Designed miniproteins, single chains, continued (2). Designs and how they scored, part 59

Each design is a single chain, and the fold is of that chain. pLDDT is the mean over its residues in the fold that is shown.

## One batch from the design tools (miniprotein)

Design m6164
Fold by ESMFold2-Fast:
Structure m6164 (fold): chain A 100 residues (1-100)
Amino acid sequence: EVTLEVSAPPSVKAGTSVTVTCTVTNTGSKDYTVSIIVRDKETGELLARSKPVTVKAGTSKTLSITVTFTEPGVYLVTCRAKDANGNVVAEASVDVEVVE
């Protein structure tokens, strides 16, 4: 079993850099690969992606990425865990509203 918690500011001004954090707790017997993905919610355009990291069985890890939002809009920040076969086993998401 893997638990994901995503933290990001709910609203930011365009042109600011923000840190997005994902806390991963793996209480299972399998390793999982976890990444942070940031997309424009309207278009699905990929804005940023973290390097995938392995969270070993029975361990916890914190991932972070710094993202600059230049265009106003709503962005979907997703923390995604995949098993060894590439299957998505868990996701957590938050919205970031970018204002002028």
Scores: mean pLDDT 85

Design m6165
Fold by ESMFold2-Fast:
Structure m6165 (fold): chain A 80 residues (1-80)
Amino acid sequence: MMDEILEEIREIMKEADKILDESDLPKSVKAEYAARVTGLALRAVGAQIDGELGDPSALEEAQEALREAKEVLEEIKKLA
């Protein structure tokens, strides 16, 4: 469901930001991963808007963004 996907992405964003902030990683690496997570969150918001406008592919696009966000979070956890 779209609202659940957006909530999960919000939780991923908060967790990623916390891990990156608490890590000793270089500033450039932190910025790169923060940008990747933010980009995926924006993709999910775009999918929500498309869904409100009647796009039947919107839910699948949001699910794809969530999957990629989970993968990025796992990369961050391994790196930190």
Scores: mean pLDDT 84

Design m6166
Fold by ESMFold2-Fast:
Structure m6166 (fold): chain A 91 residues (1-91)
Amino acid sequence: SKEEEERRVEEGISQLPPFVARLVQALRDEADKRGLSGKVTAEDLRSMALRLESEGYTSLAAVLEKIVAENDEVDFLELVEALLEELRRES
């Protein structure tokens, strides 16, 4: 369900580093204001990647660049899961 998906996104965000969690939440808030239900655009992902790179999250920025190369938009659940997978890979 949509509610279950939103819960999984929120749980995933809680597992991200605080700075990254804030960026994802800001994109969710902006997407809601723009009427983009549950989706993040390639343009927003590119902006997030630049912010992550500037703060030293280079591997997470690279994950976003790969997503952008293959997709015009993705679900927030897919974004959060990709970020968590990269963090687990580095552990």
Scores: mean pLDDT 82

Design m6167
Fold by ESMFold2-Fast:
Structure m6167 (fold): chain A 118 residues (1-118)
Amino acid sequence: SITVTESGGGTVAEGGSLTLTANISGADLSETSVGWFMQRPGEPLQAVAFISHIGGGVFVAGTVAGRAHASVDYANNTAYLNLTNLEKEDTAVYYNRVGLKGAKKPVATGPGVEVTVV
């Protein structure tokens, strides 16, 4: 009964920026982890960033370090991924995933948003 609603995808010029948004219902983000993943055409799913529960760790993948900023608005139960200085290799479908504290697998995955860098 956890729902992830994603938005903020689209077509953007190389060197540009955009913000992806995931609004979560059915779970409190203060008690869960959230992760951003991307899947390029014909490639496996890749981790982009993870935010643990409040007081937990933050991870950003080396391929996007300095170009990706992940945050959570706990009051509005919304996760954000701000991507800057976009490269053609950032063209992918981006998924937000929610994990319960202590769970090994995600309990909800968003439908994905398409990002195309031209």
Scores: mean pLDDT 83

Design m6168
Fold by ESMFold2-Fast:
Structure m6168 (fold): chain A 66 residues (1-66)
Amino acid sequence: SAEEEARKLFAQAKEALNNGDGDTAVKLLQQAFQVLADAGIPISKEEELEYHKLFTEAISEDKVIV
């Protein structure tokens, strides 16, 4: 399902961040959001906050130079 696909992408994004790959994490998070949006499936508030937090951290990891 799209819901499970999005959760899988979320988990992959978390793994990418743990490996220091912020660029991959950002792409995976964007894809997860797109999957949910395309399917019209709502996500829990907790999952939404976690996605937002990971996206912010991924951007920070990707932008190592300030």
Scores: mean pLDDT 71

Design m6169
Fold by ESMFold2-Fast:
Structure m6169 (fold): chain A 60 residues (1-60)
Amino acid sequence: MNEEIAKKVEERLIKEGVPEEKAKKAGEYILKGNIKEAAKAVGKSEETVRELASEAGEEL
C-alpha cells in the first residue's frame, strides 16, 4: 500500500517538473512515513505532499 502511494507521488512529481533523482528521494521518505523530509527533498510544503499522497491513494 505505502509502496504504491510512494510510486504514484514520485510519478506525479516528475510530471510536474521535479528532477527524477529528487522525486525518487521524496518517494523513499513517503514510504518510511516521513512527509516532512519528503517535502524538503522536492522544495514543497508538507501540505502539498500530503495532498499528493491522498490523491495517489484515491487512484488505488
Scores: mean pLDDT 78

Design m6170
Fold by ESMFold2-Fast:
Structure m6170 (fold): chain A 66 residues (1-66)
Amino acid sequence: AAEAREHLKKALEYLEEGKVEEALEHLRKAQESADPVLRVAAAEAKRYLEEGKVEEAIEILKKALE
């Protein structure tokens, strides 16, 4: 659980820097989480990034980390 939260935090940091590829790697790691909330947040953020919707991905990650 803690590891997945750290991956989501790093993904958020990379997205704020415009580093989408690095963020995607951390989201893939978070999707391996046993926590369904963190896993779903990672999957939804990844889907938005694949559609080029970086702001929406950032919002999903901020909500999941709150």
Scores: mean pLDDT 81

Design m6171
Fold by ESMFold2-Fast:
Structure m6171 (fold): chain A 58 residues (1-58)
Amino acid sequence: MSDEEIEELAKIAADIAKENNVSEEELLERIRESAKEEGWSEEDIEKLLEKVREILKK
């Protein structure tokens, strides 16, 4: 997956979490589990989680 695609997915996930009052910990756990199930590389999963954390810290 490209860095561009990872960034867009992170933004979407963070927006959904903010609108639904999902905790950061719960969101990151669900993303990691679903991405592993979808066959993402560990590197891409870690990039996605890092981007989500960055967005949520704003």
Scores: mean pLDDT 78

Design m6172
Fold by ESMFold2-Fast:
Structure m6172 (fold): chain A 69 residues (1-69)
Amino acid sequence: MPSALEIAEELLAQGLSGREVLEALLERYRAGEISWEELGETVERLIKEGLLSGEDFAALVAEVTRLRA
């Protein structure tokens, strides 16, 4: 099964925005296909590589907080 990083990179290559990519990763997390740790590490990696903006990440923090709470 593809990693969260692979999913994110594929979607970015298809022209999706960082927010759309993060929404797709949240769906995978809800489905139990990726762990919370894997999601967090993938987001950190993509920001470090310049593939995601901090603004896109911030927009999804509330949704991630609801899922984790």
Scores: mean pLDDT 72

Design m6173
Fold by ESMFold2-Fast:
Structure m6173 (fold): chain A 68 residues (1-68)
Amino acid sequence: MEEAKKAAAEAAYELLRKDPLASEEEIRRVIEETLRKLGLDEEQVKEIVEEVLPAVKALVDAVRAGLA
């Protein structure tokens, strides 16, 4: 699970690096796709998304404050 959470966060950050104004839906989508590619079940995907998404939202807020 640690690797899955790290991969999800890295995928979200990579999206934000390429598109700093990416929507919350796009960020969620990228996290979900990354987790599914790692072979996680739908239940595990949902649990990790619910855990990681608030942290990613905080990162988006920081990026909007000019943190590139």
Scores: mean pLDDT 76

Design m6174
Fold by ESMFold2-Fast:
Structure m6174 (fold): chain A 147 residues (1-147)
Amino acid sequence: MKIVKKKVKLSEDIEVEIYALDKALSKEELTELALKLTQEKYPGGAVIGVYSEDGKTYLTVVYGNGEVRVDEASNISKSLARGLARNIKKLGLLVDAVSLTDEQIREAARSIARAIMLELGYSEEEAEKVGEKLAEAVLEAVKEVLK
């Protein structure tokens, strides 16, 4: 399994470490990796795993306390948005580069950034700019891992 790690600064207060994987992962395998990564590198933070199921994009979020939450990327709950916003100083993002389309990657990145930025009181315009920055960073990591 090849892993490409990329760090991206989204704002003065928000930094995300992207892990692009050249392996197709089940929801269960992705959640187990997110749990392990949270314990080893993100104590007091969160790790987001992105996966596809029946053509839909989902987020599994593991918090440093071991709590797991799952939402569809297009419908992030207020509870999940608040959880992510509380953990902005230590965020990991796991992406299966094999199973996800470019469109699903963009959807996940934009949804994550929007949920966090709006919860922190930023404007829709600022949230969109941050979402595009995250999407391009993830797509670059995905292209690199698939070489």
Scores: mean pLDDT 85

Design m6175
Fold by ESMFold2-Fast:
Structure m6175 (fold): chain A 78 residues (1-78)
Amino acid sequence: PSQQIGSSAVDHSNSLGLSDQSSNYVGQAAINQMQGTGEHSMHGAFSFVNYEVGDDGVDVNSSIRQHITDSIQQVQSS
């Protein structure tokens, strides 16, 4: 389940035009969030994304956070 969440988050981030480095960092943060340590990892990943996309970071990070939250809820509800 955690690896599927990570892969999904990477694919979503890549679809938003993020680099492989940023996408992989987001994927790891999604795995960590599922394991209960994700909030700190998400802050780090979002800082990296903000550096890459600048002023669009709020919208991009909101999209990523929503996707991760929905994916975790779907797995936990199954």
Scores: mean pLDDT 74

Design m6176
Fold by ESMFold2-Fast:
Structure m6176 (fold): chain A 82 residues (1-82)
Amino acid sequence: SYEEQIKEEEERLEKNPDDAESVYNLGVAYEAMGDYDKAIEYFTKLIQEYPNSELVPEAVRRLAEIYQAKRDGTKITPLPLL
């Protein structure tokens, strides 16, 4: 499950705080669960703390997609789409 993946990656990051892959995997797992705020937190952490990581371009792309999804949600009036 995504919850088990999150727990595993959090445990990896606790043991190896410099593990850019674990930070990226946490962002991906939270994005897949629809927790966009947590996904933004982890992808932003990857970009800021691991700027030379090969994962940075993918994290930037995913952040753009998450912000697009959040902007589309906030542009919707409180009226139902029905």
Scores: mean pLDDT 74

Design m6177
Fold by ESMFold2-Fast:
Structure m6177 (fold): chain A 82 residues (1-82)
Amino acid sequence: TFDEAYEKVKKDPSKATDEEIFATRLVAKYYEMQGKKKEAAEAYIVLGKYYDSLGLTEQAEKWYKKALELDPDNEEARKLLA
């Protein structure tokens, strides 16, 4: 399931497949549409960590900023943007 793919990516974003990243994007968007801002922010942080693992820092920062916009008190997103 998409949730199983997301849980796998969350454990090690650097090993994610394209299909697992697609599933993670869907999970993040689903939480956002449901108004689950904290859960959506966590999923967007996972996406950012994946792009950071590829050396794609600019893409990673966009996802961390998205997470912080949804959850301004998110300590992890703040630290990742520092």
Scores: mean pLDDT 85

Design m6178
Fold by ESMFold2-Fast:
Structure m6178 (fold): chain A 79 residues (1-79)
Amino acid sequence: TRRERREEAGRLANQGQKAFEAGDYETAAKYFSEALELLGAEAAPAVTRQLAEALEKLGKHEEAARYRALAAAAEAAAG
């Protein structure tokens, strides 16, 4: 269900944040990416921004820029 997907995504995003704080950006990016597969990048701008930051730390600048733009567009559209 939508609720079960949101709860799982929240757990994944929390694991991603812990990995990011530990400096494990590869693991952080994987957890944030999995959370967004459940939620959709436009539906979860906070998690999308967290993925962009992890990708930036990994030197994946083009991917990071795309996710950052998606998060900004979603936040602007939320009005």
Scores: mean pLDDT 83

Design m6179
Fold by ESMFold2-Fast:
Structure m6179 (fold): chain A 63 residues (1-63)
Amino acid sequence: MMEKIREEAERRKENLRRAAEELLASGVVDPEALERRLEEELKKIDEDLEKKVDFTKPAPPPP
């Protein structure tokens, strides 16, 4: 189970990096803003992965 969740997260990161490279190559976006956004999105995926790896943890309280 964990390996499949890890693989999915890595795939999402790879797709995100690829999309960022295409946007950078097109020259329509600010490279610094793109890099910052990419880092934020990658961090989100890592945080999501940590939550999914600990599937035995109790559900977080509702907002």
Scores: mean pLDDT 72

Design m6180
Fold by ESMFold2-Fast:
Structure m6180 (fold): chain A 56 residues (1-56)
Amino acid sequence: MEEIEEIAKKVAEMGYALGMTEEQVKQLVRDEFKDESEEKQEAAVKIATEYYRKLT
């Protein structure tokens, strides 16, 4: 997907709603972007963790 930020935030929101830990959300985001470049995976993880922390 082209909108890394949108997907990363959506994954973080779903993970939070399901009672997942920050570490589990990081893994879920990494899996979602596994076919993307390392830089894109790192960006997605950063966005997801920042958003997850905002929800906590």
Scores: mean pLDDT 79

Design m6181
Fold by ESMFold2-Fast:
Structure m6181 (fold): chain A 80 residues (1-80)
Amino acid sequence: MEELRREARERAERRLRERLGEEVLELLEEFGKELAEATANGDKKKEAELLLELAERLEELGVDPARVEALREAAEELLK
């Protein structure tokens, strides 16, 4: 089931990239390594925390609220 969970998270991440565009690429790269490590360790809490932190940074940069909400929603899905 680890593979299935990883695939679900990867699909959610790809959907976010499609919607958010280039604005988040720099931050996604910054958090990408930490997210990959959390995923490899099966640490869903840390993965969700990293997504929430990314959302907060995007909000501070003035990114559209809808994009921030998409990241928070993905984090909440990981916690369920």
Scores: mean pLDDT 71

Design m6182
Fold by ESMFold2-Fast:
Structure m6182 (fold): chain A 79 residues (1-79)
Amino acid sequence: PKVEITVEFESLEKAVGFAIRAVGLAFEAGLSVTGTISGNTVKLTIEAPSRDLALELAERIVEEAKRIGAKSISVKVID
C-alpha cells in the first residue's frame, strides 16, 4: 500500500527542511519514501508492506509538517 502526502509551505526553506525531516522519519521506520519539491510544495509517497504501517508513518510526517507551520496538508491512501 502507498500513502501520498502533499504539503505546502510559505517558503522553499521550510519545504526543504520538512523534506529532510520526512526522509529521516522514514529511515527510522525502515520504510521507503520518495519525494519531489516543486516551488514551496513537497509531495511524498510512502510505500509500506501494510496499510497500518504506511498510515503510522504518514501521521508522524503530518505532525512534523504542522510543527513547521504548513499552509496546507493533503493525505491520500492508494491501495
Scores: mean pLDDT 85

Design m6183
Fold by ESMFold2-Fast:
Formats: sequence, structure tokens, C-alpha cells
Structure m6183 (fold): chain A 63 residues (1-63)
Amino acid sequence: MLSEAELELRERLATLPPEERARLEEEYERLVAGFEAIGLPRHLARSLAAAAVLVDIEALRVR
């Protein structure tokens, strides 16, 4: 089951240009791998990574 953050990230990425989407998807996968590497369960790693990428998307909208 996807967390709310993962679902929101999926929806936000679908609305972005392909270039920005690819960059943010790469960042998400990097963060998931980083969180898993420090011992977080995959479902928590995915949720935290999604929340972090959503913060970056929100910051881009303010620029």
C-alpha cells in the first residue's frame, strides 16, 4: 500500500515536464536507497523519500 506522500508525489510528478520529472524521480530513488542503507524498512524509506521530494517540488513552485 502506498502512503499518502507516495500517492501525492506520483500525482505531482505526472503534472511536471518530462525533464523535471526524470530529475525528481532520480532524487526519490537515491533517497530511498540512502534510507534503506541506514536500516530503515522499505515502506518508511519510500514514505520519507516521497515527503522530501514533495518539499523540493513545493520550493520550485515558489521560485
Scores: mean pLDDT 79

Design m6184
Fold by ESMFold2-Fast:
Parts: structure tokens; sequence; C-alpha cells
Structure m6184 (fold): chain A 83 residues (1-83)
């Protein structure tokens, strides 16, 4: 239940973050990169919420991973919005 939904949200978040990184490297539009980072952040936050409801070792590992990537995505977004 919660772990499967958390994994789905984590996957969506990781994909959006990866695409944002590729677009940034290729010099794509700032608006597109910001939109993808915001989508990644929302999905990471959902993954964290869902994983936090499960006490399994798998959920704990997923929570730690999602929190690390969320921090990265937020730091990237903040730097772009301050340009």
Amino acid sequence: KNILEAEEELGIAELNLAVAKVLEKKGASLEEIIELLKKAIEAFEKAIELASKDTSPEAKRLLEEAERFLKEAKERLEKLEKK
C-alpha cells in the first residue's frame, strides 16, 4: 500500500529531476527547468509523506533517499529562482 505508492512517487520525482538536470546542461529554457524541478519537489514530498506512514526497513531507506533528493531539488530551484 503506502510503500508501493511512495515508490511510484519517488520514481516520478527522480525522472523529473533527471530531465531537469539534462535540460540545464543543454541550456534549455529557465521556465521549463523550474517547472520540472517543482514537479520533482512535489513528488518527493508525496513520497516522503507516504513512506513516513510505513515502519518497514524498506520504507525507511526510501524516506532517506527521497529526503536527500528533495534537498538537492530545492537547492537547484532556489539557485535558479535567484538568477
Scores: mean pLDDT 84

Design m6185
Fold by ESMFold2-Fast:
Structure m6185 (fold): chain A 87 residues (1-87)
Amino acid sequence: DQAQRDFQQGQRFFSQGDLDTAIDHFIRSVNLLDGDPSGRRLRAQAVFNTGIVYIRQGRTDQGRMLFQQVVDNFPDTPFADRARSIL
């Protein structure tokens, strides 16, 4: 679906070093999955990946805020465990 496609585009641009475009696609994926329980894990991963991209841009406060959101809103996902290890 579109959320999965936006997530995959985010990953491709991130691997290519196009950090701003990667963020745009990850945020689109997050927004498309709002209110979808079946997409909860993918939404957690997209929020977590957006945080990683912010950290790589030197936007440390924004990245840490997103890691905290993963811990608070998606505590039972593997992304919450990874976020805790970085915080």
Scores: mean pLDDT 88

Design m6186
Fold by ESMFold2-Fast:
Structure m6186 (fold): chain A 93 residues (1-93)
Amino acid sequence: SMALEAEIDLAMAMIAAAVILRYGATEEDVPLALRAAELVKRNAELARKEDVKAAAELVIEALDELIAATTDPAVIEELRRKKEELEELLRKL
């Protein structure tokens, strides 16, 4: 079921974000957070709106901590762009 696969992807995104938030964000976590954001975006139309909202909110928190922990301007710009994409997604839910 595509819907079940979407829910699993959102759970994986939430786990990734929760781990980053629990242990403190480092620049090494950037690829994991970007992957989590992409999982949320990819599954937004397939998963339950409540689960999309929960995953997006948690990933946004992880992205905010990474923006604060990162010194590379290009990486900061990419993280901010992904945050804006998730915030736009939340506004449309």
Scores: mean pLDDT 89

Design m6187
Fold by ESMFold2-Fast:
Structure m6187 (fold): chain A 82 residues (1-82)
Amino acid sequence: TSEAIELAGRALGLVRRSGAPKEVIAEVQKLVTEGIKAASEGDYEKAAEYFRKAAEIARKAGVEEAARLLEEAARLLEEQAE
């Protein structure tokens, strides 16, 4: 849904502004982009997987708010898959 995509975009913005290493920002961006693509193709389960992986990376980088937003985005997509 557009809400899940908005949350994922906000999370990526937080990671970019967090001062996290360039490699961390690139990996989160890659996973968020893949998740948005999967969601646009109707594969909500795969999209949720990508957002949960991005959340784990954000959390390990200390960006807890971004991790929370990505987990919420994944939850919303999982509800669409059911």
Scores: mean pLDDT 85

Design m6188
Fold by ESMFold2-Fast:
Structure m6188 (fold): chain A 77 residues (1-77)
Amino acid sequence: EAIKTGGPVLHRIGEATPEQVREAAIELAKKEGAEVIDASTVTADVSPEHRLVAASVTAKVNGEKEVTITVAARQPR
């Protein structure tokens, strides 16, 4: 399904570690044709209160517009 240029995109996956969520966000950005400038700046945020993990990557897509892709998952047991 098409991502709107310059719009936020949220993807939810089931259960994943912070590292898996980070990797998924980077992979999705690449699949959507976004240029990920530095993968090392992408971090996963953990909410211990809700056992949620989320990673966001901001990348350039056609015409220098920035797109933010967010992947969220539940922290595994």
Scores: mean pLDDT 62

Design m6189
Fold by ESMFold2-Fast:
Structure m6189 (fold): chain A 71 residues (1-71)
Amino acid sequence: QIKKAIADKFGIKQELIDEVYKELQANPQGVALSSLAGSIKANAVNTQRVLEEMEKEGYVIHDENGIYKLK
């Protein structure tokens, strides 16, 4: 289970991972880190860690402008 692996690895609450997933699904065109963090009311550092791990595992991609979307 992706969510548990990310939470265990970074000490991130599973709720944050769920919120990031839902926000990305709601924005299939892509979303900037700052906009995503603001929408889910999370700090940018923890949100970035979730996105970086999801990208490493192949679930998320980002462009040169830092726009993230589900793969």
Scores: mean pLDDT 74

Design m6190
Fold by ESMFold2-Fast:
Structure m6190 (fold): chain A 66 residues (1-66)
Amino acid sequence: PSQEEIDAEVRLALHLIRASIAEKAGDYQEAAKHYREAANIAESLGDTELAQEFRKKAEEYEKKAK
């Protein structure tokens, strides 16, 4: 993989870690934010299916934050 791809994968992993921490803390707005950013990174890596999964997670947490 290219360095750009590796950097993107690292950023994706960090957002997923932050989303998991936020989920466990009940911070649904923060969890949704990190899943949205994870979806954007997955899309940039060409993984449209994974991006859709993360968008669905973000939408679920956005609804819980109401």
Scores: mean pLDDT 85

Design m6191
Fold by ESMFold2-Fast:
Structure m6191 (fold): chain A 67 residues (1-67)
Amino acid sequence: GAPSDAEAKRNAADIYLGIAKVLEDKGDFEGAAESYEKAAQLYREAGDTVGADEMRSKAEEAREKAK
């Protein structure tokens, strides 16, 4: 069967986390920050508050590097 709504959101968050890592490797810190924010929102909606907080922290770090 299909994953639960929470599992689907967590899987989507993992995809955005992967995108953010690729963008960081390329030096696209603005794009990485946007992808980390999307991952944070999806982790929060999935009930993963720890993952959401970690992604928000990474988004802030990426934004500082983009300045």
Scores: mean pLDDT 84

Design m6192
Fold by ESMFold2-Fast:
Structure m6192 (fold): chain A 69 residues (1-69)
Amino acid sequence: SADEHLARGQALLRAGKPEEAVRHFEEAIRLDPENARAWGLLAVAYDRAGQIEKAGEYLKKAGELVWKE
């Protein structure tokens, strides 16, 4: 499930493996593309992997999904 991939990705981030975490967060987004938390965690994983520009792009996507009137 998407939640299982989020949990695995977060565990990989804690283990200092952001590149592996990216794959799990991407799978979570594939299963649930409206999950703002998954987009935010993908941004964190890219930031930790040194991909700052990609991190900013995905963080913007997370913000677009969270904010609703």
Scores: mean pLDDT 82

Design m6193
Fold by ESMFold2-Fast:
Structure m6193 (fold): chain A 95 residues (1-95)
Amino acid sequence: HMSEEELRKEIAKALAVMQLTVYARILERQGTPEAQAVAEKLREAADIVANSDDVEKAFETAIKMLEEARKEYPEQKDLLDEAIAGVRKVLEAAR
């Protein structure tokens, strides 16, 4: 049985992974090389969150990766801003 803190962290990881995966699927459906590249970055961020034993560090790393993706793919800025905001909101709720 999990403590309340452990449960909150596991829920936070699951929510962030779900959100990042949904955004990746949206981009994959666009069928462009640019959208596919950003989708791969979102999936990489989800993998970091899913496989981490340090939730806060994993979330900060994922956010940083998505901020770098915004610089490389400015056309996807709005979607990446939503993804970053979603991950930040989950992190704040887990603190």
Scores: mean pLDDT 84

Design m6194
Fold by ESMFold2-Fast:
Structure m6194 (fold): chain A 57 residues (1-57)
Amino acid sequence: SDVELLVARHELEELVKQGIISEEEAEEILRLVAEGRYDEAAARLRKLYEQKGVKQP
């Protein structure tokens, strides 16, 4: 939905500003969200957190 896309965009922009992910990585995840592929978007973000040594829940 549009709301989920807007929330995802905001969160991904903050991660880019913090240097956790690149703009290209954020764009890929946002594309998955826009396509309704939420499980794949979540899995991609989780993998990026692991690769960059960021704490996971």
Scores: mean pLDDT 77

Design m6195
Fold by ESMFold2-Fast:
Structure m6195 (fold): chain A 68 residues (1-68)
Amino acid sequence: GKLVFELDENGKVVKVESTGVPKELVELVKEALNNPDDIEAAQKAGELIAKYKGKVTIEDYTVTIELS
């Protein structure tokens, strides 16, 4: 599965594309990106990414998560 977030200059999510990714992971990552002070959302997102052996890539305001 693959999940892509496009961020604005302030780090806010402006576009989301997901293919074969659990809805819970999409929502947790989106919440963590939009609310960096929400440590619980960030921890839960990280645990799910690790469970699915996900690879995170951050390039030019784009966050990509690839699941095996």
Scores: mean pLDDT 81

Design m6196
Fold by ESMFold2-Fast:
Structure m6196 (fold): chain A 90 residues (1-90)
Amino acid sequence: AVEYLKKVVKEAETASEFERELLLAMELIRYGVYKATGLEKSEEAAASLLGAAYIEELLGRHEEAERLREEAEKSVSPEVFEKLKKAVEE
């Protein structure tokens, strides 16, 4: 999950606004699939939410970014959340 999230962050940083919207849609779809398959509380699902939150920040949608981060924090252990958060910050 960490390696995946690092790739999403790096791709989003260099992406155009249009590409950021596509990446955001992909992360939200990926999260929806995890939720539909009973994997809502997986590290992978939380990584998709944090990736989406990062992209929302880059798009200037700070309230939605915060909402997605809160959902990710609620879904996994504090240790897993901190590990994923560091992947976004690096």
Scores: mean pLDDT 84

Design m6197
Fold by ESMFold2-Fast:
Structure m6197 (fold): chain A 86 residues (1-86)
Amino acid sequence: MKLILTVKNADEAQIEELKKLAEEYRKKGYKVTLEIKGDTVTLTIEGLTVEQEIGYVLKAIGYELDGAEVTIEFKGDTTIITITLP
């Protein structure tokens, strides 16, 4: 399964946290792509389990409860999460 996580309006600390997350998954043997454009970060992870993808969906819901705008799409084996921080 494939996860595409896009975070908009990310501050420097949030960008660094996403960079660390990308490195952590690369160390675990996943195929990871990280793109940073200004305050927008797109993280793509290939090979996640269903349990890991559920974890990201729950984390995204947590951001929505904190006032972020969250969109979740399921396209075949791809989960697309877009989070726009306040």
Scores: mean pLDDT 80

Design m6198
Fold by ESMFold2-Fast:
Structure m6198 (fold): chain A 57 residues (1-57)
Amino acid sequence: ADELIREAARLLGVSAATVRRVLTSGNRAEIGALLHEAARVSPRAAELLREALRLLS
């Protein structure tokens, strides 16, 4: 999961720590907002985030 989070964060221009915090928050609205924003900026980043979320679940 960490490698997927790091690559997604790099593509989005944000910190990996911020991405990890959101994905591990358990807050569906915050996670959904991140995924929506990622898909708009980079479809690849959105795919990596969905994979990371599945591995964390």
Scores: mean pLDDT 81

Design m6199
Fold by ESMFold2-Fast:
Structure m6199 (fold): chain A 87 residues (1-87)
Amino acid sequence: MTKVESEEATARTLDGREVTLSSTATYVDGEPVELTSRYLRRLPDGNYALVEGTGVNGKVLSERELGRLSPEDLEAIVAQVEAQAAA
């Protein structure tokens, strides 16, 4: 039996662009076989990278940087995601 579990939150940057944070996991017979996620990674310069990663059978197959966010964009995104979680 194949089951897909997905969670996502969408927020906007200060310039009005949409950013979607997501996690999608595919299970076969109860075992996680594929994971695709979009997440934020802190950079040494204080900015953040929006990264999309895909893993299969517990191994990372690919990671790709989709864009960069300022600390101010991150604060706006976090506030929006926390408001969604609190509702």
Scores: mean pLDDT 76

